# Designs tried in a protein design run: designed miniproteins, single chains. Part 9

Each design is a single chain, and the fold is of that chain. pLDDT is the mean over its residues in the fold that is shown.

## One batch from the design tools (miniprotein)

Design m279
Fold by ESMFold2-Fast:
Order: C-alpha cells, then sequence, then structure tokens
Structure m279 (fold): chain A 100 residues (1-100)
C-alpha cells in the first residue's frame, strides 16, 4: 500500500433519539468511501460507529488515507455534502484534512 500524503478525519455525533439518521449517514459514508477507494482517490479507509457508554449518543468516525492533498480536499467536500441532510440531527460535526 502506498504511503498516504493526506488523511481525511471526519466525526459526526447524533443523540440516541436520531439513531435512524446515524444509521443512514453511516451507510451513505461507507458507500461514498468505497467509491473513492475504487477510483483510487482513497488508498484505504476506516469507518466506525460507536454508542456512548450511557447510550445517549451515536458517533460515526471516518479516517481516509489519500494519495494527495487535492484528493483529500475533494473527499472531505463530498463527505460534507453527503452528511448535509443529516446535519440538523447532529450535535457535533467535524471534517478535517491533515497533510502528512
Amino acid sequence: MEDAEAIVDAVVTFPAEHREAADEAYQRLKELLEKFKKEGKVIDYRIERRESADGSEYTIRVRAATKSLEDAKEVAKEIEKALAPYRPYATHFEVSVIEK
């Protein structure tokens, strides 16, 4: 696997009452990242969904390794676009591009 030149780190948190929005967001992100991996813009990615210890929150975290900073910016933009319908249900939303 090639060394990553940039990483996209995205975190979105939903209250437990909006679990359905979290489930839809997770599936949409997974499909988007798989598409970018097939296109070669994403080298590898990790997506995880985690419930808080008290069951009050659902957090989705994405880390995607890209071949270039330009690919990372495109991936970040498309993640924000894919999550836009779910943002009203989210308590936290963060998308970061980290250059290596």
Scores: mean pLDDT 83

Design m280
Fold by ESMFold2-Fast:
Structure m280 (fold): chain A 78 residues (1-78)
Amino acid sequence: MTMKLIVKVKYIDKETGEEKEEEFEAEFPESDGGDALEWADKYAKEVGEKYGGEVKGVKLTVDEEKGVITVEYEVTSK
């Protein structure tokens, strides 16, 4: 079976206070959970560089019934 990875990267425009989000979805074999988390970290870093901030992981959610892993990151301005 395949597992779905959802990566969410949130950033805040400090002048307007608007929260915005970029999202990435991918499928991995269930045995490759480590590879899925590596891809999540890579994607989050790329989004962080795009928005000129540091990326930190804030939440990991595993939905075993649906085979979904959701990793949430935030971009903090440097």
Scores: mean pLDDT 73

Design m281
Fold by ESMFold2-Fast:
Structure m281 (fold): chain A 87 residues (1-87)
Amino acid sequence: SLSPVERAFYKFVVHLMLSWLEGDLSLEEALARLRSFVEQHPELSAERKIALIELAADDLLSQITDPAKAAQLREARDAMIAEVRAL
């Protein structure tokens, strides 16, 4: 089971991914919001943050039938993972 802070991060990542897919946020804006959350939560390891990003992407991919949206989601996943690794 996820801790409260892990659950908050998972929900936050899902929100960013969905907002990007729906056109409510640019990928640049989503990554900026991700950076702020990551910097505010040093209690989560980078490895744990990456695992939660992968989990969020996998959960959303299981519900997406549109190949173009699936490709966009994989691109967002990879960009978010790279951002966490760079910090």
Scores: mean pLDDT 89

Design m282
Fold by ESMFold2-Fast:
Structure m282 (fold): chain A 82 residues (1-82)
Amino acid sequence: SREQVLEEFERHRDEYLALLRRDLDENLAVVRADPSVSPEQQAELERLVDETLRLLDDPSASPEEILEAYLRTLRLLAEVRA
């Protein structure tokens, strides 16, 4: 459940933050290397990734806020690569 995911995240926060940072970095690298993605789409994704990374660096950010920001970024990545 969502509640169990949030509890697991909070228990292992530093480990999950590291995994999310790596995943975002890897996904952004793929988008940057993809010639089918427009410069405008790349700029929008980079902005969203930057916003999410700033949230990961915020010690006051809740696990729910972090996961919602991450999922928003993943949805845009999926749409851009469709």
Scores: mean pLDDT 80

Design m283
Fold by ESMFold2-Fast:
Structure m283 (fold): chain A 83 residues (1-83)
Amino acid sequence: MEELKKEAKEIIEEAMKKSGGSDAAPLSTFFDVLLEKLREEHPDASEQELVSLAVGRILRWIGEGLLEELIDENGNVMIKFKP
């Protein structure tokens, strides 16, 4: 749980830094940051395997209440760290 929380915080912080956000980042930016990290951790994994890992990780973080989905005024999905 603590490791999962730490990972979620690291990814959201980097995504916010890249997007210029103060407390939330676009889901697309968050997903890209996570994929890059997973690719470095699993260099022999296929793109399809990395995408599946990323989706599973995001779903787990949301299910554990560590991330919140928001929709901005333009209909873009935003991710916010909740704990």
Scores: mean pLDDT 80

Design m284
Fold by ESMFold2-Fast:
Structure m284 (fold): chain A 61 residues (1-61)
Amino acid sequence: KYRITALEDGGIFDVSKGALPKGSVVEVDSLTELADGKFVQGRNAEGLYLIDKSKTKIEEV
C-alpha cells in the first residue's frame, strides 16, 4: 500500500470527485507510472487518482 499526501491543491486528482485540497491524504493499493513520467495513477476500493509527483508526498506503508 501507498500513502499519498497532497502538498498543494490539485496534487491529487480524484477521477470521480475532482482536485483534492492541500493536505488531503489517500491510501492506494497500487501505483502505475504514466507515460509522461510526471504523474502516477493510484487505485483503491474507492476509485482512481491522478497523482502529480512534484506536488505530493508518496510513502510506501
Scores: mean pLDDT 84

Design m285
Fold by ESMFold2-Fast:
Structure m285 (fold): chain A 68 residues (1-68)
Amino acid sequence: SEDGLSEERSRLLAELEGLIRDKAPDSEIEAVVRRLTDVLGRLSDWSPAEREEMERGLLAWALRQRDA
């Protein structure tokens, strides 16, 4: 359900924020970003191409935030 996806999105966002704060390895950030973009794509009805573009953008952003 959309309610379940919204809950999963909130959980994954909190997990990503924690990984950024804790300076987690690239592999852990990549895994959460991929899961988060899958959920966001389902909630927003993104095409596969839009999802891939958002995954790349979010990953680049998250790695920059971690390294700041």
Scores: mean pLDDT 85

Design m286
Fold by ESMFold2-Fast:
Parts: C-alpha cells; structure tokens; sequence
Structure m286 (fold): chain A 62 residues (1-62)
C-alpha cells in the first residue's frame, strides 16, 4: 500500500541520516557521500509517491 511505502521511505531517511551523522563524526568522506546520496534518493522517491506530503526534513535529519 502507498502508506507502507511512505513509512518505509521515512525509515530509510532516518537510518541514512543516523549513518550520515556517524560518518561525519568519524571523518569518513566516502561514507558521508554514500549516506547523503541515500537520503537524497529516498526523499526524491517520497515526493514522487506523495508530492503534497509535508515533511520536516530538519526533524528527520536532525
């Protein structure tokens, strides 16, 4: 269902954001690039599924 796909993408963003913050603390530029790309791709897919969805990216990422 669309709702399950949205929840899956939100969880992927949260996981990637956590891994991105860990890579920042570790100074791992390759991991930063990889996790940053995952966040961007998941956000793109989220808006493609529901373009009217209001998502607080600061809350999800921070």
Amino acid sequence: MLEEEVEKLLEEIRKAAREYRRSLQAGDTAAQDAHGARIGEAVRKLYELNPELEVDLGELLG
Scores: mean pLDDT 76

Design m287
Fold by ESMFold2-Fast:
Structure m287 (fold): chain A 80 residues (1-80)
Amino acid sequence: LSEEQKEELRELLREYGMSEEDIEAFISLFEKGNGVVSREELRKFFEEANRPGLTSFVRSQSPFVSAEEFIEGAKEVLNS
């Protein structure tokens, strides 16, 4: 992940009320996956963070979601 992508993720997830600890854990998921995380792993993460509504950003039927795809989806929802 680029520093710009990490900062965008922090701002977006903070806007949706996630804790700093959960935000950093989320960023680590994408770093471990070289910028890509499984759809199932993202769903599980948001459910455990008590933010199941954030799974709506993962509308793609693809089994994998990139950090760029997630950021774009979140921005679209936030700016609607």
Scores: mean pLDDT 75

Design m288
Fold by ESMFold2-Fast:
Structure m288 (fold): chain A 72 residues (1-72)
Amino acid sequence: MTLYLLGVPVSPEAIAAAVEALRAAGAVHVSVQGDTVLGVFESREKAEAARRAVAALPGVDAAGTGIAELPL
């Protein structure tokens, strides 16, 4: 099974909302690293849906979001 990492660049005020949105979208893990919130997803489709959801939040850099495949 391939895991997918979604990186979401955020302002400090948007961190909590971005974390909640990723968890609501089905992230199996969420972490915060500096100005970036990272979500791990079990499918590319879930990661893409989560990326669209967080792009609508104020304080999220939608153009800076990215999805990568994770080695297990």
Scores: mean pLDDT 83

Design m289
Fold by ESMFold2-Fast:
Structure m289 (fold): chain A 67 residues (1-67)
Amino acid sequence: MSREELELEVEVAMHIMAGAVHELIGDKEGAIEHYRKAAELARRAREAGVPEAEQLLEEAERRIREL
């Protein structure tokens, strides 16, 4: 993986984790904002060929739909 690909993957994971924390504390708006950012970055990572990107994108999109 290139540095760019690794950075995208890490940023996606960080935003998913941040969204989950906001969800746990009852901050629905903060959770949705982080999950939307994760989905945006995951789509870019998928285009770059990052193997985990599709799973991360699906998780972020599912969490947004359920909130």
Scores: mean pLDDT 81

Design m290
Fold by ESMFold2-Fast:
Structure m290 (fold): chain A 83 residues (1-83)
Amino acid sequence: MEAVERSRALYRERHPEMSDEEIERRIKLAQEIAEKLIEIGRQFEIELLERGVPKITVTVDGKAVTVTKDDPEEFIEEVKKKL
């Protein structure tokens, strides 16, 4: 849980006004996004190499979602819309 510990410390340092509950909620959300992005990243890499245009179908919030983007960061923004 090293990433979580670093995020918690950073949030407390930069946002001392934020409650511990809100910090925990944001960390959990970030972890959920990160886990899905690892899977998306792997599929994106494969699709990019084979087809030059990434088209990925991944399960987000229990539903299959298809995303087509040229950049992994754009996938992050599309996934965030589900959260």
Scores: mean pLDDT 63

Design m291
Fold by ESMFold2-Fast:
Structure m291 (fold): chain A 94 residues (1-94)
Amino acid sequence: MEELKERVEKIIEAMRKAAAGHEFDPEEQEELRELSEKVLKKLLEFKEKHPEKVRELLEELKAKYPSSSDEKEQAERLIELLKRLLELIEEEEK
């Protein structure tokens, strides 16, 4: 869990920097892609076990962040999604 937390936190920091107008170099983009793949694998495993919890969370976040074209709003939605999914995964394993 601690390893997953560190990866999620690094992705969240990167997303916030991107939302603030920071442009990542190709090396940074590759590192973030690798981290995102590892996090995505864990999220997909959780979705397979708890599809209803993931659906409810996605609907909640869609209502809170309804814009599909605002990049900053999309980044904020993904940040909150990652945080909430991490919390749910931790609760399942404890």
Scores: mean pLDDT 75

Design m292
Fold by ESMFold2-Fast:
Structure m292 (fold): chain A 63 residues (1-63)
Amino acid sequence: SMMARQRALVERILALEEQIKNTPDPKERLRLEIDRAMLLMELRVMGVTDAQLDAMREEIRAA
């Protein structure tokens, strides 16, 4: 389903955010930030609002 695809993308974004937090190298950190930005853009193209994204983040963190 579309919602399952969106949730999977948000899970990947959260994983990238964890990697960024643990990456001291500025070049590697920038690459991860670019990858994160690309996934966020994909969600935006799919019509996901900031409110929907925040709701999915909270649901995944609570699980």
Scores: mean pLDDT 86

Design m293
Fold by ESMFold2-Fast:
Structure m293 (fold): chain A 74 residues (1-74)
Amino acid sequence: MPSALEQALAIIDEKGAEAKEAILAGDYEKADQIVRDMLGELLRLARDHAMSEEELAAVNARLNEVGKELRALM
């Protein structure tokens, strides 16, 4: 079964790609909704599954990387 970390990274990668496509299409409202849904899923995952400090750091690093990529497109 995928770990909470593996699930979090998969959510970030999948939703990040969808948000990027929405931004490139000029649909900023859709991109905002995708990012909000992603953050909500990650918050629930972190609350429902005890994640180590190292795992939370990895999730935050990936979120910052994707956020930087999305901001560069705007």
Scores: mean pLDDT 83

Design m294
Fold by ESMFold2-Fast:
Structure m294 (fold): chain A 68 residues (1-68)
Amino acid sequence: MDAAIARIERLGGFTLTPEAAALLLELLPSTSDGVLIAAAWELRRLLPEGETTVTPAHVRALAALMAQ
């Protein structure tokens, strides 16, 4: 599970707070490459310009997008 978070962080060019990482692990449907890539790209899109820290609020926004 920690490897999945590290991969998302590398792909997206950001870091997750411990609370955001824990929430993301609960919400991910799988740890397949396609899911991790999609999560990284959508989180990068949700972050404001120049922001490199993902918070639980960003993870909740990702979950809402994935539910559509």
Scores: mean pLDDT 79

Design m295
Fold by ESMFold2-Fast:
Structure m295 (fold): chain A 65 residues (1-65)
Amino acid sequence: MLELPEAVKLAQEAVNKLSEEDQEELWNTAGEAKLSGEEAAQAAGQAARESNGDLEAIKEALKSA
């Protein structure tokens, strides 16, 4: 599992490559899953690394965190 600072960096890099609409969708997905900021960053960062920034993989990781 990624360290939190590394996960945050990877999550931010992946999110910055997405459109504003896709960024809002990820934010809403994390909110619906009731994740803390740290939990969302861990799930999104790890999924971004494993999937090379695939939006669907990141969303799935947030839902299952």
Scores: mean pLDDT 73

Design m296
Fold by ESMFold2-Fast:
Structure m296 (fold): chain A 68 residues (1-68)
Amino acid sequence: GALGQAPFPLSPAEQAVLQHGVHLRVVEGADDETVRAAVRERGAAAGLSPERQEAIADFALAVARAAL
């Protein structure tokens, strides 16, 4: 589905950060702010730019919304 497809190509590190964000929202019931904070923290640790961190956070929340 449209919300299930990545709008940009993802590196393996970016895929791991995305999966973490989706898991927090869908499985653990974390709120959107907690998911964004976790994606930013893990993305920064993985060497991602702030722009890529925000793009992955937005995509993780979109994927999670489609799953819920």
Scores: mean pLDDT 77

Design m297
Fold by ESMFold2-Fast:
Structure m297 (fold): chain A 104 residues (1-104)
Amino acid sequence: AVEYAEKAAEAAREAARAAVEGSKDGILGASGGMSGIGGATSAYLGAKSGDPEKAAKGAEDAARGARTAAELARRSGGEEGAKRAEEFAEKAEEYARKAKEEAK
């Protein structure tokens, strides 16, 4: 769970970067970046706790933040940034699922 939360945090950071760099609207890109970084922070704190349930919860927050980053990038009309953010959102969601399975 802890290791997957760390991976989810990294994926959410990459989704945030893709949204900021790839969005055609600076406000939507910045909002996507904040959502991705917020999710990554939750996953980082969950992993740092050493508690599998807290790590899994943090990984789920990272997946949500990464997905929001991808959606905001897509809304901005930045197709390449949205596609990149979507790929990282999918990775964060997979890591969150695995963290939850290990926390059982």
Scores: mean pLDDT 85

Design m298
Fold by ESMFold2-Fast:
Structure m298 (fold): chain A 107 residues (1-107)
Amino acid sequence: MEKELEEEIEEAIRKARELAEKYRESNPELAEIFEKAAELLADENEDARLTGLAILQLLVNGIKAGLTEEAIEAAKEAVKLAEEGKYKEALEYLLEKMREQRAKLAA
């Protein structure tokens, strides 16, 4: 289980960086947030890594659902909290936003 989680984090970092490059010219703000998610995922702090993973998941699901702007705004708030070292608060905020997003997708 732990080995699978480490591989999932490495794959998430690659995916975040690939998406940052993909959106660099069409949506620079989205690209910057994907780069911040990759930076958090590469951190040695577990709460920072979980925050980065949650940002990536929220953005990917938001894009698929046509809720890109809402996902960008939520991710920006989480990045601000993470930059203040408030990783736990950022993660709790993201999990609530992901729950709201899933509810909209299920309707």
Scores: mean pLDDT 82

Design m299
Fold by ESMFold2-Fast:
Structure m299 (fold): chain A 112 residues (1-112)
Amino acid sequence: MEKLREELGKALAELNELRAEIVREIITVASDRVRPLLQQAYDLYVRAAEAARKGDLSKAGVLSSAAGILFAEASQLMSDEELAAARAIYEKNKDRITALTKRIVDLAKQLR
């Protein structure tokens, strides 16, 4: 039971760390107008990963959700060229996101 909860926290941390990595890569191709929102999203995903590693899954969920909202706002300010670059970065990481999401779902089901 305890080991499954630790594995779930670790998987959630890894997913938030991956999302932070993706946002950091998108920052390198983003305009000065978009970067501040992406930087805030990055900081929140990092904090979400830290909360998950400490076992605070509720805090991790709230921080991850807030990061997602900021990323959505940043996307509305992006040019078509910036959106295409961001999409390419996301597609490159799609399999890693899918694998981590599946692991989280499978672990959560075992904690019934």
Scores: mean pLDDT 87

Design m300
Fold by ESMFold2-Fast:
Structure m300 (fold): chain A 55 residues (1-55)
Amino acid sequence: SHMQQQLDEQYEQSERNADRFVRRTGERMPPEQRPEVERARERVRQGLETVRKSS
């Protein structure tokens, strides 16, 4: 249905945006802040995984 197609599209867009953000943030962060960035990255990954499994 059109509604399900819109939801799938939004989900894919959110995934792409999150992946791009995580990748870009990781590349630009100084080494001294790496542990905090790595933790944030893991949280985003877990969040996306939870949403995907709950959908």
Scores: mean pLDDT 68

Design m301
Fold by ESMFold2-Fast:
Structure m301 (fold): chain A 95 residues (1-95)
Amino acid sequence: SMEKLEEEYERLKKEFLEIGRELTRFFQENPDDFSEEAEELLERAIEVLRELLEVYDKLLEIEPSPEIEEFKKQLEAQLKMLEERLEAIRKKREA
């Protein structure tokens, strides 16, 4: 239902914003950090963002909106950047 999707969206949006702030602060202070803490933080951000994108897909099926489509594209770009950063950290830790 739309109500359930809106509740999930607000919950995930809040969680993503909080994790995003932690991620930004962490990497601003430690730009070359390859710790388990950095990896875990990125994994959490990626997971929440993936769930948020799934909610956007469902919202677009129910209520097609150019605005929602634009936000989805921005989140997809952010997901790609986070995934690339996670891969870079993992490769450095394995080396």
Scores: mean pLDDT 80

Design m302
Fold by ESMFold2-Fast:
Structure m302 (fold): chain A 110 residues (1-110)
Amino acid sequence: SRQEEVVQEGRRSLQQAQQSFQQLQQQLQQQIDQLRQQGRELDRLSPQLGKQAYGATDRYQQFSDSVLNLMQTQLDNSQALIQEGEKGNLESGKQGLDISQSLLQFSELL
């Protein structure tokens, strides 16, 4: 049925979005770790440059945390909506599918 098709596609899309989210988490952490390492090198050359590099890394960490929190919240929302689709709410299932597809596209741009 259309409901079964929407739910199955939703589950598949959600799984792909979750995998992309895990890859993004790892990539962002690696970038932050590299920025911290480079900040230490800059600090050895100039305490002023090191302070600026640390400040920039802290802001990037805060931005990254905000993005990851937003994505996690929407992944949880998508999962809940797909589960409502499984219970017979086709519109909720469609919304969950749409959110998971949008999250996948969003993660691919980062």
Scores: mean pLDDT 89

Design m303
Fold by ESMFold2-Fast:
Structure m303 (fold): chain A 80 residues (1-80)
Amino acid sequence: EEELEEAVRAKDWERVRRLMLERAEELAEALGLPVEVARLFLDGAVEAEKARVVEGDEEKALEIFKETREKALALVKELE
């Protein structure tokens, strides 16, 4: 995805978030999950990438991914 790659290279995190939100419905349908869970996962992915690229903190990025996964699983349980 050239537009997403361009936004990441420009460090335009608001544009990255907008592009990822546009994919939330598609990801939700592909995974058979509520769109709210897909949005949470994509938001976490943006924050993790921001931590890795902007802050240079790969450990923080991994912790954000772990926290996002736990929140997504909890939200799936809550919505059932």
Scores: mean pLDDT 74

Design m304
Fold by ESMFold2-Fast:
Structure m304 (fold): chain A 96 residues (1-96)
Amino acid sequence: MDLTTAEFYGYLYAKIIKENKDKLTVNDIYLMLRDLTRGWTEEQRRAFLTALAKELGIPEEVLEEAMSLEDEDEFYKRLAQAIAKALGLPEEEIVL
């Protein structure tokens, strides 16, 4: 996958999340992001998340904080919570 494709998916999924925010839980966002980006390179993931964060109005420093986490599950949980907060979704525990 080229970085342009990763960036495009970022814009696409930001739009999907915004249009469906009343039907999505924090856990749904967590699973969506984890499953979509599974096996991607750091560069592809960064391109995707930068585009996603920009469209959702998430501060870049919040994204960088999440990306600094060594545990992949904690990274996706932190990111899903940041997205939920940006969208004004209820605070829900991510349960797997």
Scores: mean pLDDT 76

Design m305
Fold by ESMFold2-Fast:
Structure m305 (fold): chain A 89 residues (1-89)
Amino acid sequence: GDLQLVKSTLQSLLDRASKSSDSDMPTIAGQMITLIDSVGKRFPSIEKKLKELKKKFEKRVKEATSMDQLLEIMKETGEEVLKLIEEVE
């Protein structure tokens, strides 16, 4: 199902982030933003909530100074994304 696909994509992105350096942060953060946008297109009923979550994610990313900090932000944001999908599907 879509929840499993999103969860799998998120797990792959988190795995990549855990193996990446601080110089990769813009690329990894951009991939997370793309994932949130793709979920919003698939679940129009939660698109507004996902846009607010994306805005919150972007603000937290601006304050992150290391990949370890970005990884925690992505884990927390990812859990919120999965919870929103589960509420609809």
Scores: mean pLDDT 86

Design m306
Fold by ESMFold2-Fast:
Formats: structure tokens, sequence, C-alpha cells
Structure m306 (fold): chain A 89 residues (1-89)
């Protein structure tokens, strides 16, 4: 359905944002303490799990596409904040 296709695109866009953000973190690795770098990795791992769960939610139950969109929207906003923090180093 069009609603499921829209949600899948949002998931794909979030996965690409995650990959770009992970590369940005790796490129700035020398600017972090070991503890701070580990904290950022842990946060990104949680974001990846949220994206994966949202993807499975819409694949298992297309009626949950709106729930998946809300979850993806929240993680995209969190990734945008994290990107700003990483870039200010």
Amino acid sequence: SMKVERTKKLVDDAEEFYKDLYKLLEQNKDHFSDDDYAAFQKTLDKMKETIKKAKKTVEDDPSKAIDAEIDIGAVVMAMAVLKVVIRKL
C-alpha cells in the first residue's frame, strides 16, 4: 500500500542518516575521550535497534505504519541533535 511504501522510505532514509552519522563519529574519533566515544557508540546502537524495530513493526503489521513513522521520526530527531553535538567538537 502507499502508506507502507511511505513508511519504508522513511526507514530507508533513517538507515542512511545512521550510516552517515556513524561515519562522522568515526572521522572525529580522535576528538573524544574513550568514555565519550563509547557513550556515543552506545547511543547509536540504541538508535539502530529503534530503526530495526520500526522496520519489523511495519513488515509484520502494515496497520502499524503510523506507529513505525512516529518511532522513526523520534529517532531521526535524536540523530539530528547528536550530529550537531559531534560537529561542535
Scores: mean pLDDT 84

Design m307
Fold by ESMFold2-Fast:
Order: sequence, then structure tokens, then C-alpha cells
Structure m307 (fold): chain A 72 residues (1-72)
Amino acid sequence: SREEALEALRRALEAAEAGDLEEAIRHTKQAIETSEDGGTVAAAGHALRALEAGDVEGAIRGLRGAIKLLES
């Protein structure tokens, strides 16, 4: 559901901001699995790739973008 995807994205953002990349990746994957909105999935997928590449700033930006898309 949108609510489940949004909660997962918020958890991913909190983890990424805390430097917990493993938890950020886990929650980002959960958000992708629970969302059916193509824009949100694409943004979360971009954030996941950034996390896996060690680009924490890019990941945080991507997660914030995904949250904003899902809230609109």
C-alpha cells in the first residue's frame, strides 16, 4: 500500500541520515516491493543504487524525492 511504502521510505531516510546503510538499503527495497507507483519506484530505485555505491548524499536526496512524490 501507499502508507506501507511511505513508512518504509521514511525509515530508509532516517537510517541513511544516521549512517546505517544496511538498514537504509533494507527499507528502500521494502518500499520498492510495496509501491505500485512508477514514479516512486523509479526514485526509490535510484536511491537504492546510490546507497549500494556509497553515495549517501545522493541516496538521501532520492529518498526525499520519493517521499514527496508519494505524498502528492
Scores: mean pLDDT 84

Design m308
Fold by ESMFold2-Fast:
Structure m308 (fold): chain A 75 residues (1-75)
Amino acid sequence: SIAEKLQQALERAQGLAKQAEAAGDKQRQQQYRSDAVALTYALAKVTGNDEEAAALGARDPEAAARADAIIDELS
């Protein structure tokens, strides 16, 4: 399912962010953290967690836009 793909992508992004942090690669760490936020938003939207999706979108509109693109790609 799309939710399963998003969850796997989120776990990967979180793991890569941790690896980048350990390597001192702040640019990659910030990018993977950003990816994780967008994937969290995408998961909230596709699982019907409208309250969480609205809260995340209000705090990070750029991540919300990226999440919409990810959902479209996986659909």
Scores: mean pLDDT 80

Design m309
Fold by ESMFold2-Fast:
Structure m309 (fold): chain A 73 residues (1-73)
Amino acid sequence: GAAEIAELRARIAELDRRIAELDAKLAAKKAEVAATPNPSQALKDELLDLEIELGVALLERGVLRLVLRRLEA
């Protein structure tokens, strides 16, 4: 019903905010790695962690958007 659609929209909006934050952090970390000669393993791990977290958030948003479309149909 309308309440379920509203809840899904709210969850998607929260993910949109988180994805934007992660994308900004990832861009900054990529720039840091690119500017660093022989970057440390810790710096590389931070970059990888951000890439994984962004990937998971994008997948979750994709699933919720698909569910929302089916409920609105």
Scores: mean pLDDT 89

Design m310
Fold by ESMFold2-Fast:
Structure m310 (fold): chain A 86 residues (1-86)
Amino acid sequence: LITSKDEKTREGFDEEVDGTLYTMQGTIYLLAGDTEKALEYYKKAVEEYREAAEYFRESGEPLALEEAKAAEEAAEALEKKAKELE
């Protein structure tokens, strides 16, 4: 049955999926030459990855904590890329 920790892990994955989708949208805009739209979507992706990491940490499950680290690293890499485009 769904527990509070299972719900937090699910929320973490939902936000991680959103982060990935926003990253893809940002890349599509960048390839189309729309740097301002690309930056907008990359910033949204960073926010979703940060939120994913928070949910994974709240879960406290060992694999969820590993996912939290991956989400933080994805956010940091994307923030770096966004700053290079400014």
Scores: mean pLDDT 84

Design m311
Fold by ESMFold2-Fast:
Structure m311 (fold): chain A 94 residues (1-94)
Amino acid sequence: METKFVKKPTEEVKGKVTATGELAEPLDVSMLIVRLESGGKILASSVTEKQQPVTVTAEGDPAVKEVKAYGSAVLRSTGQLLPWALIQTFKIVP
């Protein structure tokens, strides 16, 4: 089952990557998690224990051409971590 996050279009950025994780529908979650990843490496992550948008920022690395933002959530009722869902892709441009 995919984590139901608001999906955003691909964005071109010259430096800082900022992603916002927001649930597309109300879910009873104990935690929201957003990660910025490139080439399978975690660049930055942020978590919130509230059902509020969570924002994560990473500095642009000239060696990195693409950064992907993934979201997940922990269900309050079960403690289960939901599958990571792609929220947004960022292309690093000169």
Scores: mean pLDDT 77

Design m312
Fold by ESMFold2-Fast:
Structure m312 (fold): chain A 79 residues (1-79)
Amino acid sequence: SPEEIVEEARKRFEELKKEADKMDPQELVNKMLEILQEAYEKFKEMGYSDKEIRDLLRPLAEELLKFAEENGIESAVLK
């Protein structure tokens, strides 16, 4: 289900954050982007529209943006 895909991505974010002390903030952000991209591709294969995917992934995207901002990482990739 779409909720399961979002929950799986969220759990991967949480696991990644547990390793934050061992990673560069830029590397952590890049890994978070990969998780979002994988979820996006799964939704695309299921026939969801770009708008529906954006709405489903918005909380995770906002969490990534907040983490990037708090760590001084440029958000140029997220325009």
Scores: mean pLDDT 78

Design m313
Fold by ESMFold2-Fast:
Structure m313 (fold): chain A 68 residues (1-68)
Amino acid sequence: MEEADERYARILKKLEEMEKKNIPKQEGRLLLTEISFEVSRLKAETGDVERAQELAKKLEQLKKKIDS
């Protein structure tokens, strides 16, 4: 199992990379869905509610940006 810190850093990096890239809307939605599952697994497997919530908030902001 990956440590919570490593999983958090990996998910955060993916979100930051998506924010910087001009990704097609359909592709962006699929990637955000995948990241959403990773955030859910982080919370379920590690119990790190605070960092999972932080990642979920960033994910929601990015979804709104892609959908607008």
Scores: mean pLDDT 77

